# Ledger of designs, part 57: designed miniproteins, single chains

Each design is a single chain, and the fold is of that chain. pLDDT is the mean over its residues in the fold that is shown.

## One batch from the design tools (miniprotein)

Design m1972
Fold by ESMFold2-Fast:
Structure m1972 (fold): chain A 80 residues (1-80)
Amino acid sequence: MKEKIRELAKKFRDVVEEAYNEIKDYLLNTLRISPELADLIARNIIAQGLKRALEEGLTSPEEIKKRIKEAFDEYLAKLK
């Protein structure tokens, strides 16, 4: 699984980097999480979204970004 997630991240690098930067910015500037923790959380959210995309056989940038956003929304819901 880990190797397949890395290969998917390479194929959709632009989408992954855009999502990583958006999530990290929110964690740092809105939630005021430390840079080290924000990086760890953002990477975990992306990994969860990519894992779901792989399990569903998704290969479009739009669907992959959607799965990453869903993982991020779930993370925010758990903060309650």
Scores: mean pLDDT 81

Design m1973
Fold by ESMFold2-Fast:
Structure m1973 (fold): chain A 93 residues (1-93)
Amino acid sequence: KAEEARDVFLDALYNSPLTDEQKKAIVKALNEIDRSLPDEEIVETLARKLAEILGIDYDEVMKVAREALEKAKDVPPEYRIDYIVGEIIKKLV
């Protein structure tokens, strides 16, 4: 379930035009996030880390992350973070 969804996300990530260093940094950021925190705090933490990794303004990443969170409200928590990061990559990369 969660492992399969993550594998699909990772396949999409590794097929993106991002550098290998950026791809590894994104995976590390996902693994370091405290998934027990409220969704808004998770989104703020992810947006900050991804803005640094992608070289994009925090406010721009945060806008996309919040839109993705709104769409992900019906997604199980175990998939929600991977979904949000995938949407950020799709829109900003």
Scores: mean pLDDT 75

Design m1974
Fold by ESMFold2-Fast:
Structure m1974 (fold): chain A 85 residues (1-85)
Amino acid sequence: LTVEEVKELVAKAIEEAIDNNLSSKETADKIIKALEEALKDVTDPKAKELIEKLLETIKEAKKNNLSNAELAQAIADTIIEYLSK
């Protein structure tokens, strides 16, 4: 997995969650599961770091009962912050 493939994976999971009218908790759980699965097979160190940062962000968002919009914003902010380094 590359950094771009990780971004695509998260975007697709969010789109599928919206299409299926999932709750924020269900959306977070879906993305966490997808990222944990990706983490098992990732070989790119930068993609691995991004997955670990996203998992931290999404688990925190779930703990704080953030809405789907707030979760999406937190994910976007994490990706932007990672890419700025």
Scores: mean pLDDT 81

Design m1975
Fold by ESMFold2-Fast:
Structure m1975 (fold): chain A 64 residues (1-64)
Amino acid sequence: SAEEEARALIEAALPDVTPVYNEIMATFGAPPVSISDKELTPVAKEAEKFAKETLLELLARAAA
């Protein structure tokens, strides 16, 4: 369905920030964190914005 296709595209484009967070925290000896969708929503929005900006930059470089 269109909804399933849209979800797949969003999931593919949206970076998973949990592994990055856990990698940084491991440097300080902190245990890994599992973040729920409810807690992840603000982080997911920022990650989506970052992914879109990064994609536009890469497209600009490819066009040059």
Scores: mean pLDDT 58

Design m1976
Fold by ESMFold2-Fast:
Structure m1976 (fold): chain A 55 residues (1-55)
Amino acid sequence: GASEVQKLVAQAELDRVRATLAETGLSLAEYAASQGVSRATFSRRLRNGEAVLAA
């Protein structure tokens, strides 16, 4: 259902962010700043399952 799809999308985005942080050596706050957002905003978007990696 839609809820399961949303959950999978959110998990995939979290995994991608974690991989990016590991590859770049950036902290969550530094990565959020590189995307033009505060750490709090970035964390909220991730928790909500929103796309945070710019395409």
Scores: mean pLDDT 69

Design m1977
Fold by ESMFold2-Fast:
Structure m1977 (fold): chain A 85 residues (1-85)
Amino acid sequence: MDAEIEALIEQAKAAAEAGDLETAKRLATEAALLLERTRGRQAALEKINELRAYVVEALIRQGLSAKEALERANEIEDAILAALE
């Protein structure tokens, strides 16, 4: 389980760096659901927050404004939160 969750998070980060935000969102959602089931909601929320910060920084490095990077990262976070129980 932990190795699977770590693999999903690393794949989500790689997708975000490649600009594939739909794949990043899907993989991050899968990781968050597994974290909620194994470690509880608080652990899932903490990991989502870490991933959101990573996505924002990656998008800013790719040339997006801070506002646009935050808007894209918030879209991913909202989708993940909607999937959590």
Scores: mean pLDDT 81

Design m1978
Fold by ESMFold2-Fast:
Structure m1978 (fold): chain A 89 residues (1-89)
Amino acid sequence: MAAEIEKMIKAGADPIEIAVKALEAHGDFGGVGSLVIQYAIKDEEVTKLVKEAQKYIKAGDYKKAREALAKLLELSKASPQVIEDIRKG
């Protein structure tokens, strides 16, 4: 998982795709559905975190990008382990 997520971040992948990949790696398909729906309906916090992650990824600030991704996973009610693995890099 970690190596795949790192490749996605360095490739400039969409933050929702990165968060979805992390959730799928843990079998959390309910979390995937929840996150995708919140983004589709333009939930303010999800949209804010996606834009924040995107800006940091483009700037090469991977530590701040991982923090924004960790917050997206928290909104999906991902396990603490998934959140810390993303945050740690």
Scores: mean pLDDT 77

Design m1979
Fold by ESMFold2-Fast:
Structure m1979 (fold): chain A 59 residues (1-59)
Amino acid sequence: SRRAELERQAAQAEQQAEKYFAEGEKYMTIDSARGAEYYGKGIQLESQARRLRGQAARL
């Protein structure tokens, strides 16, 4: 169903966000600017996942 598809996309975005946050943490001690970029990407992916879950809930 469309709801299940949106939920799968949200789960994928959440997994990618976790990877970006992990990379951000690693870089913060080496290159804080790069670390901040990874955190930013993680936050964007979390926001996307929340939107997708919201869309699924409205179906």
Scores: mean pLDDT 87

Design m1980
Fold by ESMFold2-Fast:
Structure m1980 (fold): chain A 89 residues (1-89)
Amino acid sequence: MEELKKELEKMIEEMKKEAAEFEANYAKMDEEERKEKLLELAKKMAEKLLKKLELLKKMGEVELSEKELEEAREKLKKELEKVEEEVKK
């Protein structure tokens, strides 16, 4: 349990750091770089959100069924596809 909490905290810290680095460099990037970096950040965040949900379920903090986890994966996949489509425009 403590080990799982430590993994969750590390994941949250990494997400915050990546978001802060993106924000700090945002004003220095051109429009193409912004789109590319935003897509990359979105993909990383989606992966970490799914891992976070799996860790929370394993810890018993969240009562998620297998179906609810699959629905969360599908929803994130659709959101990422939408972001990719907008970036390609």
Scores: mean pLDDT 74

Design m1981
Fold by ESMFold2-Fast:
Structure m1981 (fold): chain A 104 residues (1-104)
Amino acid sequence: TPEIQAMLERAEELMEWVVETTKKYASPEDKEEIEKLYKEFKENLKKMAEGDSEAGDKAIELANEIGKIALKEIPDPRLATLVLMYTIAVSGIIYVVKKMNERL
């Protein structure tokens, strides 16, 4: 549905900001890891748009792993907290989309 697509696009936008913000502070190893996790995250959002309910759980797992790297790498505790809050918001959006797919 158009509503599911709009929610998944918003989740991707929020995670893109989280990833790009974290990459400014990340070590080369963590920069490579976060880029890999974000690629997998986007692939799972695409699967969710196609009706794969299992992809939602994987997307939440990947968002949480990205958030852990962000919390470790960002030295400003206020910015790190904001990034973590956005990661939690992304997980919430994905959970809602998962429940919508299960009920359609």
Scores: mean pLDDT 86

Design m1982
Fold by ESMFold2-Fast:
Structure m1982 (fold): chain A 84 residues (1-84)
Amino acid sequence: GNKSFAEEMAGNILNHAYSLAQTHPDDPEAGERAAEAMEVGARFVENLVGKEEGLRFAQRGADLLSPYVPEEAQRALDRVRAEL
């Protein structure tokens, strides 16, 4: 279904963001790209499923990225919360 497809694609985006942050924790450009990918995933989930699911995706993404890029993860989560 549309929801399952959205969750699978968003999961792939988040997995890429996590890998980028984990591999390059000292690279601010990589950190910002990882945070942007999490935001893209959250908006994708919002558009296909709903705001609550998008926010939950953003929180999960921020939790996964925080050990590597805490400032970028928090800023991205704050942006998603303000816009959703």
Scores: mean pLDDT 80

Design m1983
Fold by ESMFold2-Fast:
Structure m1983 (fold): chain A 65 residues (1-65)
Amino acid sequence: SVSKQVGVALRIMAIAHDAGNYVKSVKGDTITVGVSKRSPKSAAAVAEMKALAAEAGLTLEVVEE
């Protein structure tokens, strides 16, 4: 449902920011996140974001920096 996808997108944004990462773009059902190799939280954040995206039918694209 659209409401579930919106809620999951907001959660993904929060996870990215808490881990010291950021959302680069949101286009349709695709969320692109910039992930810092310097953040020790990045690996766990990416795993959590990917799981949430998959459950909601969203695509997560990861760009490492």
Scores: mean pLDDT 80

Design m1984
Fold by ESMFold2-Fast:
Structure m1984 (fold): chain A 96 residues (1-96)
Amino acid sequence: STLEALRAAARAAAEALAREAGASEEELRRKAEELRGLSPVEIAKRALALEDPREILLTAAAVLRLAAESEDLEEAFDLEVAAALILMHLGILKIE
């Protein structure tokens, strides 16, 4: 199903980004719990205010972890879009 495919992709991406950030499973879990219940738009807005590359990577990984746990296709998609915007922000900061 589309939801299963999105969840699998989100899980793989979350694991890769957490590894790049050097984040522990506990640190990733804690960040995901901080973001749980926030809308994808609110998460993206908060992440755009971050300047530390490691915090931005960890936030993107946590959002993708939430997408991987979502039972709703639209929620999973919106969380993955938010993660993409967070990673675009990181890319812009790296060229400055």
Scores: mean pLDDT 85

Design m1985
Fold by ESMFold2-Fast:
Structure m1985 (fold): chain A 65 residues (1-65)
Amino acid sequence: KEEEFFKKMLEEFLKRIGDEEYRKELESKAKSALELAELVNKLTGRDLDPKDVVKAFKEVLKEEE
């Protein structure tokens, strides 16, 4: 479900982000996959479409089960 998907997406970002302050920001403020994608854009200075980021993660996670 959406909650389980969000948790997996958050864990993957936390594993890949070396900045401890960014990790804390994502963990404390992101409450959905879309909010997580928007926060990553804000923290990294990217302007990716949050929906495209979520879609890419859904495809990756579906291929891994």
Scores: mean pLDDT 71

Design m1986
Fold by ESMFold2-Fast:
Structure m1986 (fold): chain A 65 residues (1-65)
Amino acid sequence: SREEAIARGRKVYEDGASRRLAAAVLGGALVAEGFSLEEAAKTAQEEFGLDPETARRAAEDGARL
């Protein structure tokens, strides 16, 4: 679910990862669940306070793993 993907990204951030890496984990998890790359990037932007370009690139990186 979207909530599980968000929780996964937040856990990675709480464990000491950068916001960028946490956003990649969140974005990749959302894409794996069938969300679009645009939706994944928007969610990463909202959850971690990233600019749109950084959030998009993070989601792309996560989706490729």
Scores: mean pLDDT 82

Design m1987
Fold by ESMFold2-Fast:
Structure m1987 (fold): chain A 80 residues (1-80)
Amino acid sequence: SLGERLLEAQRRYNKLREEIKKKVTKEQYDEIDRAVAESLHLTEEERKKRIEELAKKYGIDPELLMEYFDAYREIRRLLA
């Protein structure tokens, strides 16, 4: 069901969020959180560049950060 898919996506997002928060400062996480919200208005190319820039800047695995952005996008798509 849509409700079950939303709960699964939310749990995945929360798990990834906690993993990222352990690797960065609060201020760095706030920048990442703003970027994830803003990414919904970016092209796929702009989104990839932004993820790569943040991953390099904060020493995060770009794959982990991409999964985090993807989890947020899935939640927003399910709520539309």
Scores: mean pLDDT 87

Design m1988
Fold by ESMFold2-Fast:
Structure m1988 (fold): chain A 95 residues (1-95)
Amino acid sequence: SGAEIKALVEKQLAEIRQQNIERFEQALKNNPNIKVSDLDQAQLEGMALMIIEGKIIDSFSIDQLKDILEQMKKYGASEKIIKEIEEIIKKKEKE
């Protein structure tokens, strides 16, 4: 049924998001001084998801968030993720 297919797709998307978050967390554990430019696409997407969810937003300066945004654009991240990070930067610039 359509509802069953939707539930399976939503579950798979949630699993992919969680895997990307775990890849980012593992990268930080392996190198606490890791630079944004050292992250692969999956690790960068995991970082972006944690920022959007508010889990690590206070750990980044405005300049660091801008560097993350430019690296995400370079990797071809989705327009939705790019816009959400841009709004976070804009909000922090008003603080």
Scores: mean pLDDT 78

Design m1989
Fold by ESMFold2-Fast:
Structure m1989 (fold): chain A 89 residues (1-89)
Amino acid sequence: SEQAKKAEEATKLYGEGSALLAVPKAKKLGKHPMTDKDKELEKKGKELVDKGKALFDSLPVKKQSWKDAMKKAAEDAAKKAVLDEGSLV
């Protein structure tokens, strides 16, 4: 259905945005210096997260399975991004 496709797109955007935010967030928590690239990633990540949330909020029915999928995608993407960076912890 069109709703399922929107939920999948929202989940993808939310996950991608969360991945982009993960390294800047880890650097702030670890008191590492923020580069201009980190600031750009934070801006782009926030835009994708906001777009994903807006798309999900546009759905007439919000299934719990879709909410769970979005949360899991964000958590998994953020963890992977920090692990792939390696040198931040």
Scores: mean pLDDT 80

Design m1990
Fold by ESMFold2-Fast:
Structure m1990 (fold): chain A 94 residues (1-94)
Amino acid sequence: MEAQKVLEEEIERLEKMLKEGPAALEKHVEKAIAENPELRELYEEKREEVIRINKELLELLKEMLEKGVSLEEAEKELEEFAKKKEKEIEEKLA
């Protein structure tokens, strides 16, 4: 139960990122675009995919909370999931 509170905070953080997704994502994307302005159109197209992936991640997090998994297990699953999705995006961007 104690871990549930921390997991709930993680969910809120991710949910806030999704709710403010465009603004939060723009911060990270603008950093890359600042180095390569030509990439702006590519990143605008990819923003939809990134938002979709984050929605899936949020649902996974909520499902883990409902199951009552441990915080450490949840974080490890999230890290693996994020790494896997980042690899996919990198491969497609090439």
Scores: mean pLDDT 67

Design m1991
Fold by ESMFold2-Fast:
Structure m1991 (fold): chain A 85 residues (1-85)
Amino acid sequence: MSKEEQLDKIIEEVEKLKKEEKDKSSEEVVEKIIEIVKELGKGLSKEDLEEILKELEKLKIAYKDKSTEEVVKAAIELLERFKSR
């Protein structure tokens, strides 16, 4: 599985959270996204995985008072950027 295919798979699972976790806190949503990345990201390089996880942790602070939809959108935009690197 290529890096791009692995990230696409992660993005698909993260997008499902928009509907499933709409009533959850931004912190809980980011924690679920981190879990998805750790579980599905085993095919990514250690460097890419560590950088993605670091950037996702920053979303817990930056999106503390934001909706689930806004947090998920930000996480997807972050993951999409890694497909081009």
Scores: mean pLDDT 79

Design m1992
Fold by ESMFold2-Fast:
Structure m1992 (fold): chain A 95 residues (1-95)
Amino acid sequence: LSVEQIVGLALRIIGLAEDIRRSTDGKEVVALAREALADLKELAKEPEAHAIAARSADIVIDALDEALKKVAPEYVPELQAVKAELAALRAQLRA
């Protein structure tokens, strides 16, 4: 990815995290979380983007923690699964 593409993806991920924090619709939050995970996986492919990907992942994880307090119980297992994938990706970016 170019520097412009890396910055663009990071800004998009931050926007998705903000939308996750604002939404109380569990179905919408799941869709936003999956989109953020996909964008983070793209950033993670670029070694030069690892620091920005790590920060972006932390922002999304924090947004999901807030959303989990507000969404209907039926969406909690799927959101916890997405959060687990984000946490695993974040751990790989520390090294």
Scores: mean pLDDT 85

Design m1993
Fold by ESMFold2-Fast:
Structure m1993 (fold): chain A 88 residues (1-88)
Amino acid sequence: MEGYRVDLSLELEAEKDGKKVKGGVSDFGYLRTPDRYLGARGSAYLEKDGKLEGFEVVGGPSEADVQRALDELRKIVERIKKEIEEAK
């Protein structure tokens, strides 16, 4: 089968004045064949001041659902990056 896959993995941690912020994206995969999209799935987390927030993104099998899932994941990654940058 002809196709491609995109994987994303990100782990970030910052500490300032004894406060820790960490976040990550794991198990994100997007698989497409020339004739169809098979889906996108990923998990992400943000831990700040002892509070854990989890995110799940699922999309497919349509191209529109996969694009929505990719857009949602992008927003989650930007939020995690912002919280970590503010903790530096």
Scores: mean pLDDT 65

Design m1994
Fold by ESMFold2-Fast:
Structure m1994 (fold): chain A 69 residues (1-69)
Amino acid sequence: KEEEIQKIKKYTEELVKKKLDFAENRYKSVVEKYGDPELIARAQAFYDKVKKDVEEFKKYTEELIEKNK
């Protein structure tokens, strides 16, 4: 159980980091290359959605860990 919990935590951290890095890099690229307010707003909305999705994924993982305590 302890080893499984550690694996779940590591996997969750890696996925969250990859998703956030992707969304952040996309946002920065749009801001730097285009400077268009509409494109920036769309990139911001995408970044906000990704942040929300990863928080929900973290909560799900925390619930799995709690059930295995």
Scores: mean pLDDT 78

Design m1995
Fold by ESMFold2-Fast:
Structure m1995 (fold): chain A 102 residues (1-102)
Amino acid sequence: MTKEEIVQRILDLLKGMTVEEAKAALLAIARVLLETEPDPRRATALALRAIGAVEEAEMTEDEEKALAILQETAREILARATLEQLEAALAAAEAAVAAVRA
């Protein structure tokens, strides 16, 4: 599977989510990327971007706009991920959504 195929699968997964599920998925994705990022400056920037997107989505009254913020942020942070990070991010996002639904 190519990097582009995994990114698209994650983004397609997010399109079918509620705002709460998408927030959980984005934070799970960010956590996986943080755990594997050797540069502390890059890790901090990624964490701040993910947290900022969740805060913006929570302050947004329009659910479609909130989802768009979360989806665009996921696309941005996944764009520089390795294949191994993308596979782990997909698994983490699926697990986070399952936990919210439980």
Scores: mean pLDDT 82

Design m1996
Fold by ESMFold2-Fast:
Structure m1996 (fold): chain A 100 residues (1-100)
Amino acid sequence: EEKEKRLAVLEELIKLIKENPEKYMTPDQKKDFEVYEKIFPVPEEAKPVLYALMVLADKHAGDPLVERYLLRLFERVRQLNMTPDEAIEWLKKEIEELEK
């Protein structure tokens, strides 16, 4: 059950990264990111992955297992400045590991 939730989250995240996640962001999320970026500069290429994670975090608000998992993914992406292609490759490997 927990494994199934994590797999579903990873698949949804990959889908959002491919679908231009900025279009699903609320105006408030966009403003929050602009404030964040002034303090912690983010490369343009890495922004779509962080946008997708922000969209999923709001969608799954109130599920503590999914929220904790998404926070871990967000921190890793942020620290490594992952591009969409790099993030998709990494997330596919995460799916493979969970399916073992």
Scores: mean pLDDT 80

Design m1997
Fold by ESMFold2-Fast:
Structure m1997 (fold): chain A 81 residues (1-81)
Amino acid sequence: DEKLKEAKELAVEAGEEIALTVVELYEELGGKSDKAREELEKKVSPIAEEAAEKIRKLVKEGDVEGVKEIKEETIKKLKEI
């Protein structure tokens, strides 16, 4: 179905955008020690995992707008670290 296909494509785009945001955070905040990087990972990983679970559910529902909302919400949460 077209909505399911569109939701899958947006999920891939959301994953890429979230991954780039994570890379930027590691460059900005993780550069001072191995412990700082480990602590950052502990904060980032649950946010990214929760986003992946929510997006996976929304894709099954064909909820294109929901995928976009979770992407934006996740990026905001990551930037608040």
Scores: mean pLDDT 81

Design m1998
Fold by ESMFold2-Fast:
Structure m1998 (fold): chain A 81 residues (1-81)
Amino acid sequence: SMEEFKAAVESLLARLEQALAAGDAAAVSLTLRMMGHELRKRGYDEAAERLYELAERARTASPAELREIVAEARKLMEEAL
């Protein structure tokens, strides 16, 4: 349902913010892949592909790049709601 999707998005956004605050690039990358999976399940294929790209970039990102990656991911998830 849309309510289930919204709850999943809100949960993943909270996890993304926690991972960023911890400086945990691996956790950011994993959370972005989970976000991509949720969007793909709903037919947002282009946004899902972008999240998978961002997940790969996050693995080797500097702290500044990681903040930019998270900001873009947050926008993609919010636009899907």
Scores: mean pLDDT 86

Design m1999
Fold by ESMFold2-Fast:
Structure m1999 (fold): chain A 93 residues (1-93)
Amino acid sequence: MEKKAEELAREAAEEARKLMREYGQLVLDGGSPEEIIKKAGELVLSVSELVKRTRDANPENAEKDAERVARAASEAMLQELGETAKALAEKAA
């Protein structure tokens, strides 16, 4: 069920990227600690739920598919952090 796992991985990457972008923007804009913590919690719970759904959807390949989803989400978060750092560097120059 490679195609379904790939679709779930894409969904997880998009959701993680969106939430990470919102989290990064809150930090950059000087958001309250409560807002930042809430957004971080939303990110963790959303990614965990998608990983769980992936695991439940195909028990035979559950670990491999869950790893793919978790990896896609992690890569999306790291890319978003990299873009934020790059934007900050350009503003500082």
Scores: mean pLDDT 74

Design m2000
Fold by ESMFold2-Fast:
Structure m2000 (fold): chain A 81 residues (1-81)
Amino acid sequence: SAIEERQRRLLAEGERLLASLSEEEIEEKVQKAIELSKKVQQLGDQKAPVEEQLKLLEEVLTNHVEEILVAAALEARREAE
């Protein structure tokens, strides 16, 4: 399906990033992804204005896509083990 093809493409991109990065760089990107995830959850839990939540999501999607892809690919590797 189109969804499965997109998921495979995103995971392949994350795997490509993992292959090109050092362990230290991977750790930094994963840590950043965790921090961003926590901020998104905190704004939701606090029932922050929708505009504030969307601004954070826009920031993540424009400036931190690599962090998200690296974290997702690393998690997929752990599930495969």
Scores: mean pLDDT 81

Design m2001
Fold by ESMFold2-Fast:
Parts: C-alpha cells; structure tokens; sequence
Structure m2001 (fold): chain A 60 residues (1-60)
C-alpha cells in the first residue's frame, strides 16, 4: 500500500500541471491494479495515504 501511494504522489508532484498530475496518478494506479488486484479496503487505504501525503505537502 505505501509503495503504490508513494508512486502516485511522486507522479502527481513531478507532473507539469494539475490536470496532468491527475492523469498520471490514474495511470499509475490502473497499472498497479492490473498486476496487483486490490480489494475495497486496500483501495481505500491507497486513496487515504495519497490524500494524506498530498495534504501534508500542501500544508508545508
């Protein structure tokens, strides 16, 4: 969970725009889910971790 959440955050932060960040985040998660199927709880954990990390970045 932390691995994929960090990769999504990295993709968002390294993107040139907010729109591109959203697209890159979706692409990373879609690829991960294809190879590593997530249940509902696991998907919620990834989303919560991504939001927490991005919120911390915005608060800094």
Amino acid sequence: MKEIAQEIVDAVLSSSSSEEAGQNATKVMTRYEKENPLDLDQRNEVSAEVERLLAAHRAS
Scores: mean pLDDT 77

Design m2002
Fold by ESMFold2-Fast:
Structure m2002 (fold): chain A 106 residues (1-106)
Amino acid sequence: MEKVDEYVEKLKSPDPEEQVKALVELGRMGKEALDKGIDALVEALTSPDPEVQLAALNALVEIARESGPEAVREKFLDAVRKALESPDPEVQKAARYALEVLGEEV
């Protein structure tokens, strides 16, 4: 629980590698990341760095698998759909997979 605040702070780093590492750890924390890190996760989904966007989408998929897709869907659907419009084909692919995991039509 206290670790969520630590990883949320790391998402404010200008270093994409540190942001990616924080997103991986937040994904492993499941529902705690939703309750405490929702704003930081949404910001990561809108990152100009495609590696950060990919890590955020992967974190949401892991959280959905642990906490149930409805919790992630309710809080992140709009941001995930925005990621689908990314010019990066890997981000588009990850966003499509995330929408599929959330039970959304792609």
Scores: mean pLDDT 78

Design m2003
Fold by ESMFold2-Fast:
Structure m2003 (fold): chain A 79 residues (1-79)
Amino acid sequence: WQELRLTDARTGEELGTYLGKIVGDAVLLKGPAPESSTVVLHVEGHGYLVPVKIKGKDYTLLVRPGVLVDLEEVLKKAL
């Protein structure tokens, strides 16, 4: 896991620092997102946040716009 900084792409407001893993075109973040479906950028620019719950634990998937993501494959590689 690595530290990743998120900002709101529309307002430029810093949303915080999260622990995450980069898997292909997706990033899996530990914990709940501060907002569920807003466009946000990692420092490198990645996309929008999707909340995911896996066996009672909260994660957030950061996905680039227009990219199809296999959630099971991301989880298998990240966890």
Scores: mean pLDDT 65

Design m2004
Fold by ESMFold2-Fast:
Structure m2004 (fold): chain A 118 residues (1-118)
Amino acid sequence: ALRLRAEVYTAADETAAVVDAFLTLPPERRIAEAEIEVHSATGQTVRVYLVANGDPVAVRVRTAADVTVEVALAGATASEVTNEGPGTLVVRDVSVAEVRAHKAAALGDLLARLEPAA
């Protein structure tokens, strides 16, 4: 299993969360799953599915104004999910040459966990 951790920083209007994540690499599946619990005031849980070919580089969640999640794979791409107000989520492109479809599914799951349609 792979373990990832990020630090919490509090800014004037921002807070990033310390996140502990464990990745599982199912050999039959080409997707690694990381479950991240953000210990913010809202107690949000973020789940990210990553392609097994890459290691996660950094994960940060900023929840002061709205939630912005940064996910990066080693030497590949960074995925960014921005919550621009209640009921508004913006997903940045995830560009990995031949694994884009898998990462698109991962972003979909992340959105479902981070901000339900309500």
Scores: mean pLDDT 35

Design m2005
Fold by ESMFold2-Fast:
Structure m2005 (fold): chain A 91 residues (1-91)
Amino acid sequence: HKLSEQQKEQAEKIAEDLLKLYEDKGPDALLSVLDQFEAYYLPKLKSPEDQARLKQAVDEAKAAIKTGDKEKIFQALVNLMETFGEIVASL
């Protein structure tokens, strides 16, 4: 399912809020949020393919956070939120 322009804008806004958390509270705070997100949503997905997609997007976001590169972190967070939006829209 293709995300609407409005859904893509919402994913970007959530990614901006998460990047602000990283700037205000540091990498451990954002990693904790991503761990909680994965623990909550991953077992709710019925499809092994969707579970793999979400896990990969979370793992890529965690890897980006470890680099300390804000542009890479933002891009990975946008990708995570768009991937999650596509999975939820297909349910």
Scores: mean pLDDT 84

